Designed miniproteins, single chains, continued (3). Designs and how they scored, part 69

Each design is a single chain, and the fold is of that chain. pLDDT is the mean over its residues in the fold that is shown.

## One batch from the design tools (miniprotein)

Design m10382
Fold by ESMFold2-Fast:
Structure m10382 (fold): chain A 92 residues (1-92)
Amino acid sequence: SLDLLGQQFQSFMNTLITTFRRQGQTSSADQLSQLTQQGLNALQQGDTTRFQQTLRQLGDLVRDSLTNPTTTQNLTDNLTSMGDDITRTLTS
């Protein structure tokens, strides 16, 4: 359901925000929080285009903030998979 996917998105993002704060990346954590809110707003409005734009911005921020290529790729892949699942649900 859309509600379940919104909860999964928020849970995943809260985990990322907590991880970034633990690593002292406060500025990146704040940006993740803002993008999380934008993504949730797009989901509530059924705006798949805006939601996908937000996911791209999240992926860019993760790539810019992390130095380990494997971790960055795994997180980016997770964001892409989540975006695909949510888009499929919104267009069904």
Scores: mean pLDDT 76

Design m10383
Fold by ESMFold2-Fast:
Structure m10383 (fold): chain A 86 residues (1-86)
Amino acid sequence: MITIPNPDKTLKPGDVLTKEELKERFGIEAPAAVVTAVKGDEVTIALYDKEPPKLEGSEVVKVGDEYRLIPTKETIETLKKWLNMK
C-alpha cells in the first residue's frame, strides 16, 4: 500500500485509478490502483498488476477522521483471486 496526497479531495474509498491517472496525477507507474482509505489530505491506495474488479457489497464507514472499506466475504475472495495471494 502507498499513501499519496489528495489535494482535490475527489477520491473516495473504492475508487479505481487507471495507469494514466496514476502517472499524470501522482507520478506513480502502475497499471491500476484502488483507494482503500482516505484520511484528511492523504489517500491510501493498493497497487495492482491488472484492473481491479468493482467492489460491490462493501460498506464505507467513517472512524474518526478516516474512511474505511469493510469488505464482505465475497469481496475478500474476489480480491484474493485477483491479487493471486497465497
Scores: mean pLDDT 61

Design m10384
Fold by ESMFold2-Fast:
Structure m10384 (fold): chain A 98 residues (1-98)
Amino acid sequence: YEEVLREFGRVGREALDAMNDAIDRAEKGSLEDVKEAERLFDEASQRYNEAVKRAKEEMKKAPEDLKKEIEDTIKSVNGGLEGARADLEEARKKVEEK
């Protein structure tokens, strides 16, 4: 389970980095950049969701401390995803208005 937890942490960070890059592209780009950013965000979200599924399966075999760590990580990243989606929507509005 330690290996799966490390992989989950890595994939989660890569997904968040990709989502942040997508937002930055959308905020500074054209309408085409916003559409590309939305596609990249969806891909990153799918990879993260797969990692969450694997982590939850390993939680069934994990001690309480590790289970809590995984749950806290999932909660933190889910909050970040909600914020990132709102930022993408605002970036789209700004590009459409200009």
Scores: mean pLDDT 74

Design m10385
Fold by ESMFold2-Fast:
Structure m10385 (fold): chain A 87 residues (1-87)
Amino acid sequence: SVREELREIGERVVEILEEAGLPEEAKKMREALEKAETMDLSSMAMVVAAMAREALNILKKERPEDEEKIKEMEELLRRASEIVAAL
């Protein structure tokens, strides 16, 4: 389902930040994801896309050398944005 895909995108956003050694930022994203799961589908999609965008900005600032994590986050943002556009 689209909700399951959004949850998987959000979970991976959190995991990438944890793997990058940014636990406080990962915690903020986890809290945003938990709140998003209580929302309607369109609102959840917008929150997950915003999470990926914010996480991408954080990675580019704090871990600019981690090209693989940045690329994966760009792909997560693209996928979430496509879901928003389709709703």
Scores: mean pLDDT 91

Design m10386
Fold by ESMFold2-Fast:
Structure m10386 (fold): chain A 113 residues (1-113)
Amino acid sequence: DEAARMEALVAEIAARITELLASLDSHRADSAEALRRMAEVVREVLTKELERAGDAEAIEAVERAHELFHELVDAGRAAAVARLLGELQRAFLEGLSAAEIARRLAEVAEAEV
């Protein structure tokens, strides 16, 4: 069941974000690669849903959020990265649409740059 798989994936992403937030708080050296891998998974999930919806503007928002997230990770801006991850986790737990998640992530990421 595709819906059950998506629900399981959302729960796994939310749990992984919790682990990454704890890693950022602990200033662990291995967190940067884990953050980049999480960003790629989120980008793939959101982009596939938005392609099905034909929402080009929301796809551009995902790409913008992805680029800015990598810039924040590479710059070592742990507090900004934690805020963006917290917003992503809240959006997934609230059951927001892929387009709403994309828009919120882009807005939060742009506010941190």
Scores: mean pLDDT 75

Design m10387
Fold by ESMFold2-Fast:
Structure m10387 (fold): chain A 60 residues (1-60)
Amino acid sequence: SVEEIAKRLAEALLAGDEQTVNELADEMKRLGASREELIEALKPYLGGLAETVADGVLAR
């Protein structure tokens, strides 16, 4: 699910795991996740950074 992948993406970002971040970002794009879905899924883990991170994922 979008929510589950977003959680893993946030955990990988906080751990500095660039390879996992790239893999999960590509998976999110394959699922067709919207900007709003990404922001809502990332907010619990990243707070105010959720919007910036969501935009970064979608710009890949």
Scores: mean pLDDT 80

Design m10388
Fold by ESMFold2-Fast:
Structure m10388 (fold): chain A 109 residues (1-109)
Amino acid sequence: KELEEIKEKFEERVEKEREEVQKLLEEGKYMEAYKLKARRTAELLRELIEELKKLGAPEEVIELLERLAELYERAYEEILKAKSIEEAEEIMRRVGAEFKARVDAIEAR
């Protein structure tokens, strides 16, 4: 089914992002790694939203994914203004925790 194909495609892109972020971290480019992770995660979520809209996904699911995309878009803007690696790490930690909390809340429904 189309949903399985979308899942596979997104899993491949998530792994590619992970590889690119890891390479930057190994090169000591921490700020670039955090910027890339925030930006690419937002882009992937926006693409997922468009694919799910084509499949007629419920409005509630779309709204949730839009909130998650906004979360990473805001994280990217905050990282651009961060004055230290520690500030960028704190932004990413906070964003990751909020993402997990929102995802866990769906499973409780």
Scores: mean pLDDT 81

Design m10389
Fold by ESMFold2-Fast:
Structure m10389 (fold): chain A 89 residues (1-89)
Amino acid sequence: LSPALEADVTLGVVQIVEAVLKTTRDSMLEKSKDKEKAQQDISSLDSLIARLRAIKAQYSDNPDVVAAADAAIKLAEDTKAQIKKILES
């Protein structure tokens, strides 16, 4: 793939990830009373954050990809923090 096409595809994938996180966040928070499920979701979010950080580093010269990755990372980190807070309550 050309670098421009790879960047466009990557942007689309990151935007889809953010949209999926927005729609599933409330469900993850509701089931966070289940300790095993909460720990699985935290691990999945950690893996997702690591991949998004790698994408941000790879496409650091593309401001649209960087902005989309930052938004998705922030949402994943905020969701993870809320799950942990519910587990500690």
Scores: mean pLDDT 84

Design m10390
Fold by ESMFold2-Fast:
Order: structure tokens, then sequence, then C-alpha cells
Structure m10390 (fold): chain A 100 residues (1-100)
């Protein structure tokens, strides 16, 4: 779980670095991978602070990438990232409800 959270946070940080450099395609790929790893961690241990923090970091990175894509007129890329983020949120809500 800690390894998944660490990798997710590392990928989220890399996504933001590429976003800052203007590489939206790489930023989007890394943000999506960060969300995938954060979701895997959340499925294993939703009560873990490290898992919740990794999910927040990945979600924030994905949101930043999607917003930047929209500002540049890349609606297809923005929709891809927003769809991944929405699917992630829905999955995590179901997992959280199972533990409530």
Amino acid sequence: VDDLSRRARDLARQARDYLRQGDLDLAARLAIRALDLANDGYSLDPDSVSVQQAYQDAGDAAGDVADAALQRGDTDLANQVYTTLTDSFYRNMQIHDDYL
C-alpha cells in the first residue's frame, strides 16, 4: 500500500512538472497513471492516510492537466482526463460506502 501511494504521488509530481513545461500529452499520461495507482491503493486500504493523500495528489494533478488542456483548446484531452477523474471518484465513493 505504501509503495502504491509513493508511486502515485511521484507520478502526480512528474505530471505537474511536465504540465509546467507545456507537455500536456505526457502530463495527462502521468496523471492518469497516478490516479490508477491511487485507486488501487484506495481499494486495498481506504482508511490509510497515505492512500487518501496519494488519491488527493493524483486528483489535483489530473484536474490541473484537464484545466490546462481546456485553456489550450484541447477538448479531447481534457475530456479524457476528466472522464478518468470522474470514474476514479465513482469507484472511491463505492469503496468508502462499503466501509461506512
Scores: mean pLDDT 77

Design m10391
Fold by ESMFold2-Fast:
Structure m10391 (fold): chain A 78 residues (1-78)
Amino acid sequence: SLEEAAKAFLAGNYKEAVKILVDIYLNDPEKREEALEFLADLVIFFGGGNWELADYLLKDLPEEVREEIRALAEKRYG
């Protein structure tokens, strides 16, 4: 759930938070947009703008979705 992702994030478990959000994106259509926004925020926070690290952590998502997350992060923080 989004709450479990938030708890993992607050505990400093960023990889676990990303894993939970990726699972939500793939399996919960109602929470897809919220999961994408949270993923964009997390990528900026723990990656420090390092898209190579971000792409590695998001590798289980299709390339077009990873580009969507990147574009969203650049729109919000660029």
Scores: mean pLDDT 75

Design m10392
Fold by ESMFold2-Fast:
Structure m10392 (fold): chain A 114 residues (1-114)
Amino acid sequence: APPAITVGGGPGTPSASATSRAGVSVTVSEAGAEGRGFVLETADPRALLGVAMVIRADGRVRYKVIRHLEASSEAERAANLAALDAARARYLATLEAAGHTVELVGEEVVVEEV
């Protein structure tokens, strides 16, 4: 099966992207910045956070996210969304501890029923 989220961006690229297998995509770009696309996992492999960010030399970070989750019930959807938000908060705390300032500039949610 194709991966739930694919990412783009890397060293020397001033842009990053994250794309869900459902065709929803987020992209960020900033001249003079470094682009980073990656996936944050949760304890549930059916809940993944795609992150597209650009990092400036001055420590300013701009990012977009795609929350991708599979759910069979409203309770499971709520639990997986909470897990994704917790994973994002943990990662952002790491960036802030490293001296970065972070700004969310877009977000998408993709829910697949199982």
Scores: mean pLDDT 84

Design m10393
Fold by ESMFold2-Fast:
Structure m10393 (fold): chain A 101 residues (1-101)
Amino acid sequence: MEVIDITLPPEEIGVVSLSVTTSNGQTITIHIPLERMAMEDVERVARELARRLGATVTGVLPAERGRVLDEQELEEVIERAERFVRDVIAWEEKLEDTLKK
């Protein structure tokens, strides 16, 4: 196994953390990794996701120096992140059903 020197620059990755209540009343926290984007754009993504999903923003961690996105790029990021959160919720609900059976 080749030892790869992992220089993960954590400063290059933005993260939005959301708390969401599932249909069964369970509250889960989801951490959404984002591309390198400016703090303003990360905050816009967080607000829009909270609005669309009925979730609470629990954390916003921007990349140290991200790129400013245009409106189309921002919408694409929001749609991708929303899909990711919906998939996680569906997975958690399915797992709970399996454990009860």
Scores: mean pLDDT 70

Design m10394
Fold by ESMFold2-Fast:
Structure m10394 (fold): chain A 65 residues (1-65)
Amino acid sequence: ADRSVITPESLAEIAVAYARAFGASLEDALAVAETYAKTGKLGRARGGPAAPDEEIRAAALERFG
């Protein structure tokens, strides 16, 4: 809910943390971060093949930056 703290970098870290905690795919982790940016709440995502942290961060920065 604090939009002053929501940056592309913070969304990348949310995506990485979600993927690690729940085994989410790259696209699902990005969808959760996007939902958080729009609503201040964590969305539901389906599991899939895990991507490396660096790949998730790069994709989030490209999508949200």
Scores: mean pLDDT 69

Design m10395
Fold by ESMFold2-Fast:
Structure m10395 (fold): chain A 95 residues (1-95)
Amino acid sequence: SELERAAAALSALSTAFKQASEGMRESEDKFKEYLAKAEEAAKADTRHQFELNNTIEYAKHVAETDPEKAITVFEQASQGAAALAARLRAEAAAA
């Protein structure tokens, strides 16, 4: 279903955001790699694409001005995507 596909995309995005936050702690190359994966995962979720793109762009902007805050932004984005994925899975299971 569309809900199951959206939930899978959000789970992938949650993982990508978590990896991006971890990459910022490790190296610039790892951060760029995981950020690209997060952008790709966001494109898979057409239902929330506007909000997801805004979150990614905001996180990129924060990373340029305050790297420590950017880690927190990516961690919060990961948690939000995971929570939304869980909600969509529950909706799909009830249908």
Scores: mean pLDDT 74

Design m10396
Fold by ESMFold2-Fast:
Structure m10396 (fold): chain A 76 residues (1-76)
Amino acid sequence: SLEDIARQTLEDYGLPAAYYALAGPIAAALEAAKEPLTPRQLADRLGLPPGYETLVGLVAVRAEEAGYRVPYLRPA
């Protein structure tokens, strides 16, 4: 699932277990993104602090590599 990919991404980057609570919100945001959005716009919609757009972007890349369709707009 997208949540499993998000959790594995957080584990691979050695983040504390408390950050695993973000896996569900990140997965839900990526799945709900029907229109392309920047990682910053996704983070803002989730009410995430500055810097969390990097985690959202990493999860999106891993999900696409695993065959999930996650539409988000990359900066040109």
Scores: mean pLDDT 68

Design m10397
Fold by ESMFold2-Fast:
Structure m10397 (fold): chain A 98 residues (1-98)
Amino acid sequence: SEEKVEEAIKKLEELKKTVKNEKVAKLIEEAIEIIKELLERVKKGELSIEEFIGLILRLIGIQFDIRLLEKDEKLAEEIIKAINEAVKALREMFNETL
């Protein structure tokens, strides 16, 4: 599961280099930072259910903004897919700590 989160982060970093819209690039950077925070806190076992949900909702908001701002629909779908893969892996890791 940690490997899957790291793979998703690397994919997002690659996709960020491809985007032409500076606002979308910033949203990808924000998503990467939230995913990294979630990974660190899940690994430490220092993450409440409420905090986990709050950070996931922030990622959902970012996905919505990317869909709205990124005119390349295929690129938008790849970014959203990478975020969803990270969320899935983080959910699996978080459930193992409960």
Scores: mean pLDDT 88

Design m10398
Fold by ESMFold2-Fast:
Structure m10398 (fold): chain A 82 residues (1-82)
Amino acid sequence: MSFFDKHPELSYLKGKSIDDIKKLLTDKEWTVFNLLVQGFSQGEIGRLMGISKSTVSKHVKNIMKKLKLKSIKEIRELGKYL
């Protein structure tokens, strides 16, 4: 079963490349997105990027708003599908 069969509200992302998703995000949001997809926690991302966990949390919220996702789990599922 495809990812989009379980998430029909995200069908607007169907056929989009990694580069198309990147264009929707800022450079910092794109870095956070990729680290979340790799399985890093918000605290680990903060340490890797040299920023606070609260700043990472703001980027995560912005990613969810821009991509119309409801959770970090959906970010990771989308990233693994792409």
Scores: mean pLDDT 78

Design m10399
Fold by ESMFold2-Fast:
Structure m10399 (fold): chain A 82 residues (1-82)
Amino acid sequence: MTPEELRDQTTRVLREEGIPDAERIARSLSVEAHVLLLYHAGVISGEEAKEWLERRTGQKYSEEEVRSGATLVWRHVRERAE
């Protein structure tokens, strides 16, 4: 997946979840945030999320870090949609 494809899939997920400003919110997020949201939504696996984050940042992430990050990003998105 390209960064553009990640954003497009994130936009789709946000629309499915009923977020009214899905496109604007998705555009405001980092590539890392897109990966974490797609993992939270069950679109990608934890292993796929770790590989994407490692490629993007050069850092290795644990499953706990991915899970925690996904929860925080999703909370942030919901708060911004208020």
Scores: mean pLDDT 79

Design m10400
Fold by ESMFold2-Fast:
Structure m10400 (fold): chain A 59 residues (1-59)
Amino acid sequence: MVSQEQFDAGLAALEAERAPALAAAVAHELYKNGIASRELLDAGLAGDTDAVLAGLRAL
């Protein structure tokens, strides 16, 4: 399980950098840990950083 500190750090980094590759990496890591949905992973892999950020904020 990803800790709250790790989650907060990842979200802050993604908000600052807005990089599609970072969005994909964060979505994949959270999906692997059972935290994020398949739909969030697919958005990250598609390079939809805004959709990934919105999904992470909803968690």
Scores: mean pLDDT 75

Design m10401
Fold by ESMFold2-Fast:
Structure m10401 (fold): chain A 76 residues (1-76)
Amino acid sequence: KWRKGEMSDEQRRKILESQRENLATLSEEEIQAALADEDEWLRTLVRALLEHPEDYDKIDEILDEVQEKLFEKGKQ
């Protein structure tokens, strides 16, 4: 699971809000182009931040699911 122990929900919210504000200046096409060479995990994180900017539990769920899939793939 995502490790929350070193960061409060308030601190996580501030970080996620900062990232969301940066991404909000970009179009969906620009975001997709910037992420084209990135792993699916990072693309999923960015999408989760845009769709659920203050829903840390939802972001953690999405990341856990993708991490399990990438773990299988990454063992190759």
Scores: mean pLDDT 59

Design m10402
Fold by ESMFold2-Fast:
Structure m10402 (fold): chain A 91 residues (1-91)
Amino acid sequence: LSPEIEEEVNEAFVLLIASVTEIALNNAGRPDLAKKVRDIIEETARALKDPKEAVKAATEILKTVGDGLDAGLSDKEILEKVEEVRDKFLK
């Protein structure tokens, strides 16, 4: 409701999305990719000054990971697509 509470809620959502993404990749048998993607989500969120954009970026990274897993892409291919999403949000 207040701007401070909204910021805190958005920060919590980024951490939740990062955790869900890591769990999904670990469950898919890709622990090295899970760690790298978690790091990218956290670094991207930290670099963005708008918490709403941080949630949007984390959500698009999660979708990119899900789509890549569904398509049977390699760790390298998924990581490349995740980095493209990061770069889109960071310029």
Scores: mean pLDDT 84

Design m10403
Fold by ESMFold2-Fast:
Structure m10403 (fold): chain A 66 residues (1-66)
Amino acid sequence: SEEILRRTTELQRRIDEALAADPSLRDVEVEVSYDTVTGEFVVEVRSADPEAKERAQRLAEEVVAA
């Protein structure tokens, strides 16, 4: 729905802002999507640095949970 798309866009924006504020996460890629089967927002984190990936995953999950 339009509502879910707008919410997904807002969550992505908030995550992108938080990532941009932390230089250690500059090479991390995070994508938010809505899973219509579970009815939940899900995050996909990509990074070659395992520590940065873990930190970004935690950050993204916190944004989605708020």
Scores: mean pLDDT 84

Design m10404
Fold by ESMFold2-Fast:
Structure m10404 (fold): chain A 110 residues (1-110)
Amino acid sequence: SPELVEQLKEELRRFIERLRASTEALVADKSLSPEMQIGILEALALMSLTVLSLEYLSLKTPDGIQLAEKVRELADRIARVVEEGIREGKSPREIAERMIEEIERYIQEI
């Protein structure tokens, strides 16, 4: 459904804004190591996408199942971006920026 796809795009734009706010809060917390900041940021992002996927699946419709699968594909892409950023020694802020860029790219594809 075109309407459900537009709704997903709006949910993802709100997700980007929440991710930006969480990044600022985590980076400001000097009690957390960079590794802990990255781990918390990844956990928050993947949990948010998991909840969104389950909400679409709960509709028990073919469209809901398809959107749940699309959200899971995005979660896999986000996990890969984080893994690559960690391997490259990127900061929590740089990894968050890459996650946001991946979500924005995904919105353009759907």
Scores: mean pLDDT 89

Design m10405
Fold by ESMFold2-Fast:
Structure m10405 (fold): chain A 93 residues (1-93)
Amino acid sequence: SREDILRSVALSLRSIGLLLEVDRIEKELKENPELSREELEKYLKKVEEIIREAEEIKREAEELGDELTLRLAEEVIEKAKKVKELIKELLEK
């Protein structure tokens, strides 16, 4: 339906936004060695929020049969999980 097409477009745009946010966080972690423990914990919380949001988008994309948005959401989840592990390594020192 037209409503399903509009929903798919919105989910794809949201997935792209999350992907860009994950890439921005990863760049900050790699380029700023002076990040405080407080900032690292803030990024950890944000990345966990991104994973939850991307998993919700994945479920909605599956219900709509939107394979493109499904793949985008899976890419966001994979990248965000890698960034989460990087943050954990930086917190352990």
Scores: mean pLDDT 88

Design m10406
Fold by ESMFold2-Fast:
Structure m10406 (fold): chain A 90 residues (1-90)
Amino acid sequence: MMSNAELLEKLAEMARIAEEAAKEINVPESIVQKIRELFNEAVQAITDGDRESMLRYVEEIVELMKEQNFPKDKLEELERIAEEIRRGAG
């Protein structure tokens, strides 16, 4: 099981990849803000000890990026990190 510090590091990695991909495809600012808000909620959930809510926010981020037609290679990388978070959370 991952520590909270390790989960926070994985979330930070996902956020970096998501922002990089969003810049490449010129995602609308409203969507970028929504993604940032979901990452902030996931970070807060870890801090509150609510790993179940954190996993829901991570899933919502991945689905939102799929809906916005993010590059397949970036989506596959994000889905791999999300799976690592899911396995590490419990």
Scores: mean pLDDT 84

Design m10407
Fold by ESMFold2-Fast:
Structure m10407 (fold): chain A 77 residues (1-77)
Amino acid sequence: SARQQALEKAYQEGKELGLTLPEEEAKEKIEKLEKEMEELRKQAEAEGMLSGVEPAEALAKAYIEGVEEGLKEKAEA
């Protein structure tokens, strides 16, 4: 499905970033994205539009998981 392909792409893009960026910079990008998603969810909850942000949250989560896996592989290499 298109959703599944998008999630896989987000994960792979995150993993590439985790493998290529310094750990500190990668963690900073994760923290920034997590804060942006938290604020987006807060706004959506106030407006009753949670269903509109769930796809974006799923993509962000896949991306972050990819970055974390890339950092882990780089640290263990």
Scores: mean pLDDT 81

Design m10408
Fold by ESMFold2-Fast:
Structure m10408 (fold): chain A 66 residues (1-66)
Amino acid sequence: MLEEKVAYELGRLDGLNPMMPMSTKLRRVAERLGLSEETVEEQYRKIMSDPERYAELYRKGAEEGK
């Protein structure tokens, strides 16, 4: 699912640079996944509405990002 890929990539970017602005993270996720920034923002809102569902994917991304 798109939201799962977005959660993983957001985690990876947070692991690389936790101080990176959210706007920059969303842009980089969009570029990496070949999506529009608008689409990524919509997926991010879905992730934030159910964070427990995506927590493990985010953690896996963060571990690979550091």
Scores: mean pLDDT 80

Design m10409
Fold by ESMFold2-Fast:
Structure m10409 (fold): chain A 72 residues (1-72)
Amino acid sequence: SLVEQITAAIEEGKASGDAEAAAQRVVELLREAGLEIPLSTALQLVKEVLAGRVTAEQAAQAALTVARDLAA
C-alpha cells in the first residue's frame, strides 16, 4: 500500500539519519500516486520521527492526509 511504501521510506531515513533524502522520497511516492505535498511539510514529518515524537507509520498517515487535503 502507499502508506506502507511511505512508512518504509521514513524508516530508511531514520536508519540513515538522512531526513532530507527521506522527505524527497515521500514527495516522490505521493507524486507517483497523483498527490502533492510540500517538501517542507514532508521534511517536518520525517524530522518528528527522527526526534522520536511520532512513529514512521503515523507520519506516513499524516503525509497522506495532508496531500489529500491539498488535492481537495
Scores: mean pLDDT 88

Design m10410
Fold by ESMFold2-Fast:
Structure m10410 (fold): chain A 92 residues (1-92)
Amino acid sequence: MKVELTAVVPPQTDRQAVVDALLEAAKRIEEAGIEVLSANFIVDPEAKEIVLTAKVYENGKVVDEFVVTAPPDADYRALAAELADRIIEKYG
């Protein structure tokens, strides 16, 4: 089982805070025995909020998807931790 993490963020988002939150979430998921394929962030000029997505892969196919959304000023660490906890509870 493998996970891909993606953050889609507005241009004015604190990018370093989002990156740090994604890396911490990836570490927690890997410590639970789930392989993290990638942690990516994408700046979308039309985005109004942060969208954190986790795609769960089994045998090269997407078998599940988790999505968490928040305003640009949200606690990125708490948001990424919530995403990680949902994945670990179901697949860890």
Scores: mean pLDDT 83

Design m10411
Fold by ESMFold2-Fast:
Structure m10411 (fold): chain A 63 residues (1-63)
Amino acid sequence: ASAADAASIGGSAGLSVREAGGDEAAVQKARDAATAAVLNAPSVEEGARAAGEKVREIVAPYE
């Protein structure tokens, strides 16, 4: 996956956590975790899936 793909997915992850009522630390954690998941994945699709799973875990306490 490219750095641009990682930044886009990371940004979306942060927004999802913020919309769920997460604080700035949770938003940043989601962005960092999603970005790392995409960069370390063999494909953008697998990275997006891994990022989504991490966002669900971070968002769960706010739902």
Scores: mean pLDDT 78

Design m10412
Fold by ESMFold2-Fast:
Structure m10412 (fold): chain A 66 residues (1-66)
Amino acid sequence: APTPLTPEQEAELLELIRLVNEEMAKHPGPLTGEQEREIVIRALERLEKEGRLSPDLRATLQALKA
């Protein structure tokens, strides 16, 4: 089975999902997969700057930027 997230990591993921959803909702038209990826990358980079990014999400950010 996949390793379960800690409560802190779950809270971070829920916050990230909320931030991404808010950004996507601000766009009045259809988003491309590329635009969606950019929104996710920006949300993750914002959390990193604020010192709120978990190691697992940091690995995800690095993978998305590769």
Scores: mean pLDDT 73

Design m10413
Fold by ESMFold2-Fast:
Structure m10413 (fold): chain A 100 residues (1-100)
Amino acid sequence: MPSAEEQMRAAQQSTLAAVREEMERHNVPEEVAEKVLAIVQDFFDWVLANPDASEAELRARQAAALAEIRAVVEDPELARGLETLLRVAAAEALRIRQEA
């Protein structure tokens, strides 16, 4: 099986692709799209840099990322879709860590 790091990098790539697709569906301006992608990338970079972080710490970082998305996304339906994608990504990150 791939390593936990390889699985986490695959989850990051998959999540970034899903976030891009969601933003394209909503015709999001490039400036807003770049900010959202940076927030998602920073979340995964934090997860990769902190392999020993607890579930509570991961959930706190997820909550911070969700707050940042709400601050930059004005469309409440788009914000809800992006929040769902990030919640799924955080659950996958937790699963990968528990299997490591």
Scores: mean pLDDT 83

Design m10414
Fold by ESMFold2-Fast:
Structure m10414 (fold): chain A 97 residues (1-97)
Amino acid sequence: DTVIDIAKKIIEYARKNADKLTPEQKRIVKELEEAIKNKDGGRAVLNILRLAALSPGFAELVRKILKEPKSPEEIMREAQEELDRLTEAQKRVEAKK
């Protein structure tokens, strides 16, 4: 699973750079670890997007893994836009229509 492989690389990066992570980033990494443990691809994607949107380091890592020619800043913007879209979709589902 490509998403699970990306998530594992992000977790390895986070473990190596734990001293440089914010408390918020550490919480998101823990949620990503739980998503992998539960084989929840949707939650894994959501947490990958959250990390990429919050950190140039995570955005650069995602860029390298996906071999994406975009800058880290563009990846951060795209991750934030997709996260906002998914958040709005989830709110509509929770509203029961």
Scores: mean pLDDT 76

Design m10415
Fold by ESMFold2-Fast:
Structure m10415 (fold): chain A 58 residues (1-58)
Amino acid sequence: DESIDFANEVARQLAAEGYSDVAVAKAANAAMQTYDEGLSREEAWKKAREAADEAVKA
């Protein structure tokens, strides 16, 4: 499933950038949802980063 593979990619990248486990999980979920909606990879990444930032109140 491409959406799951993409979510795993997002999770690994954000974890490497120092986001918490909770922020990474929320970002991965957002990435999977936006990818499933047929939005672009760029938009899915944008939504994922927004979700991570909201989780840590950055």
Scores: mean pLDDT 79

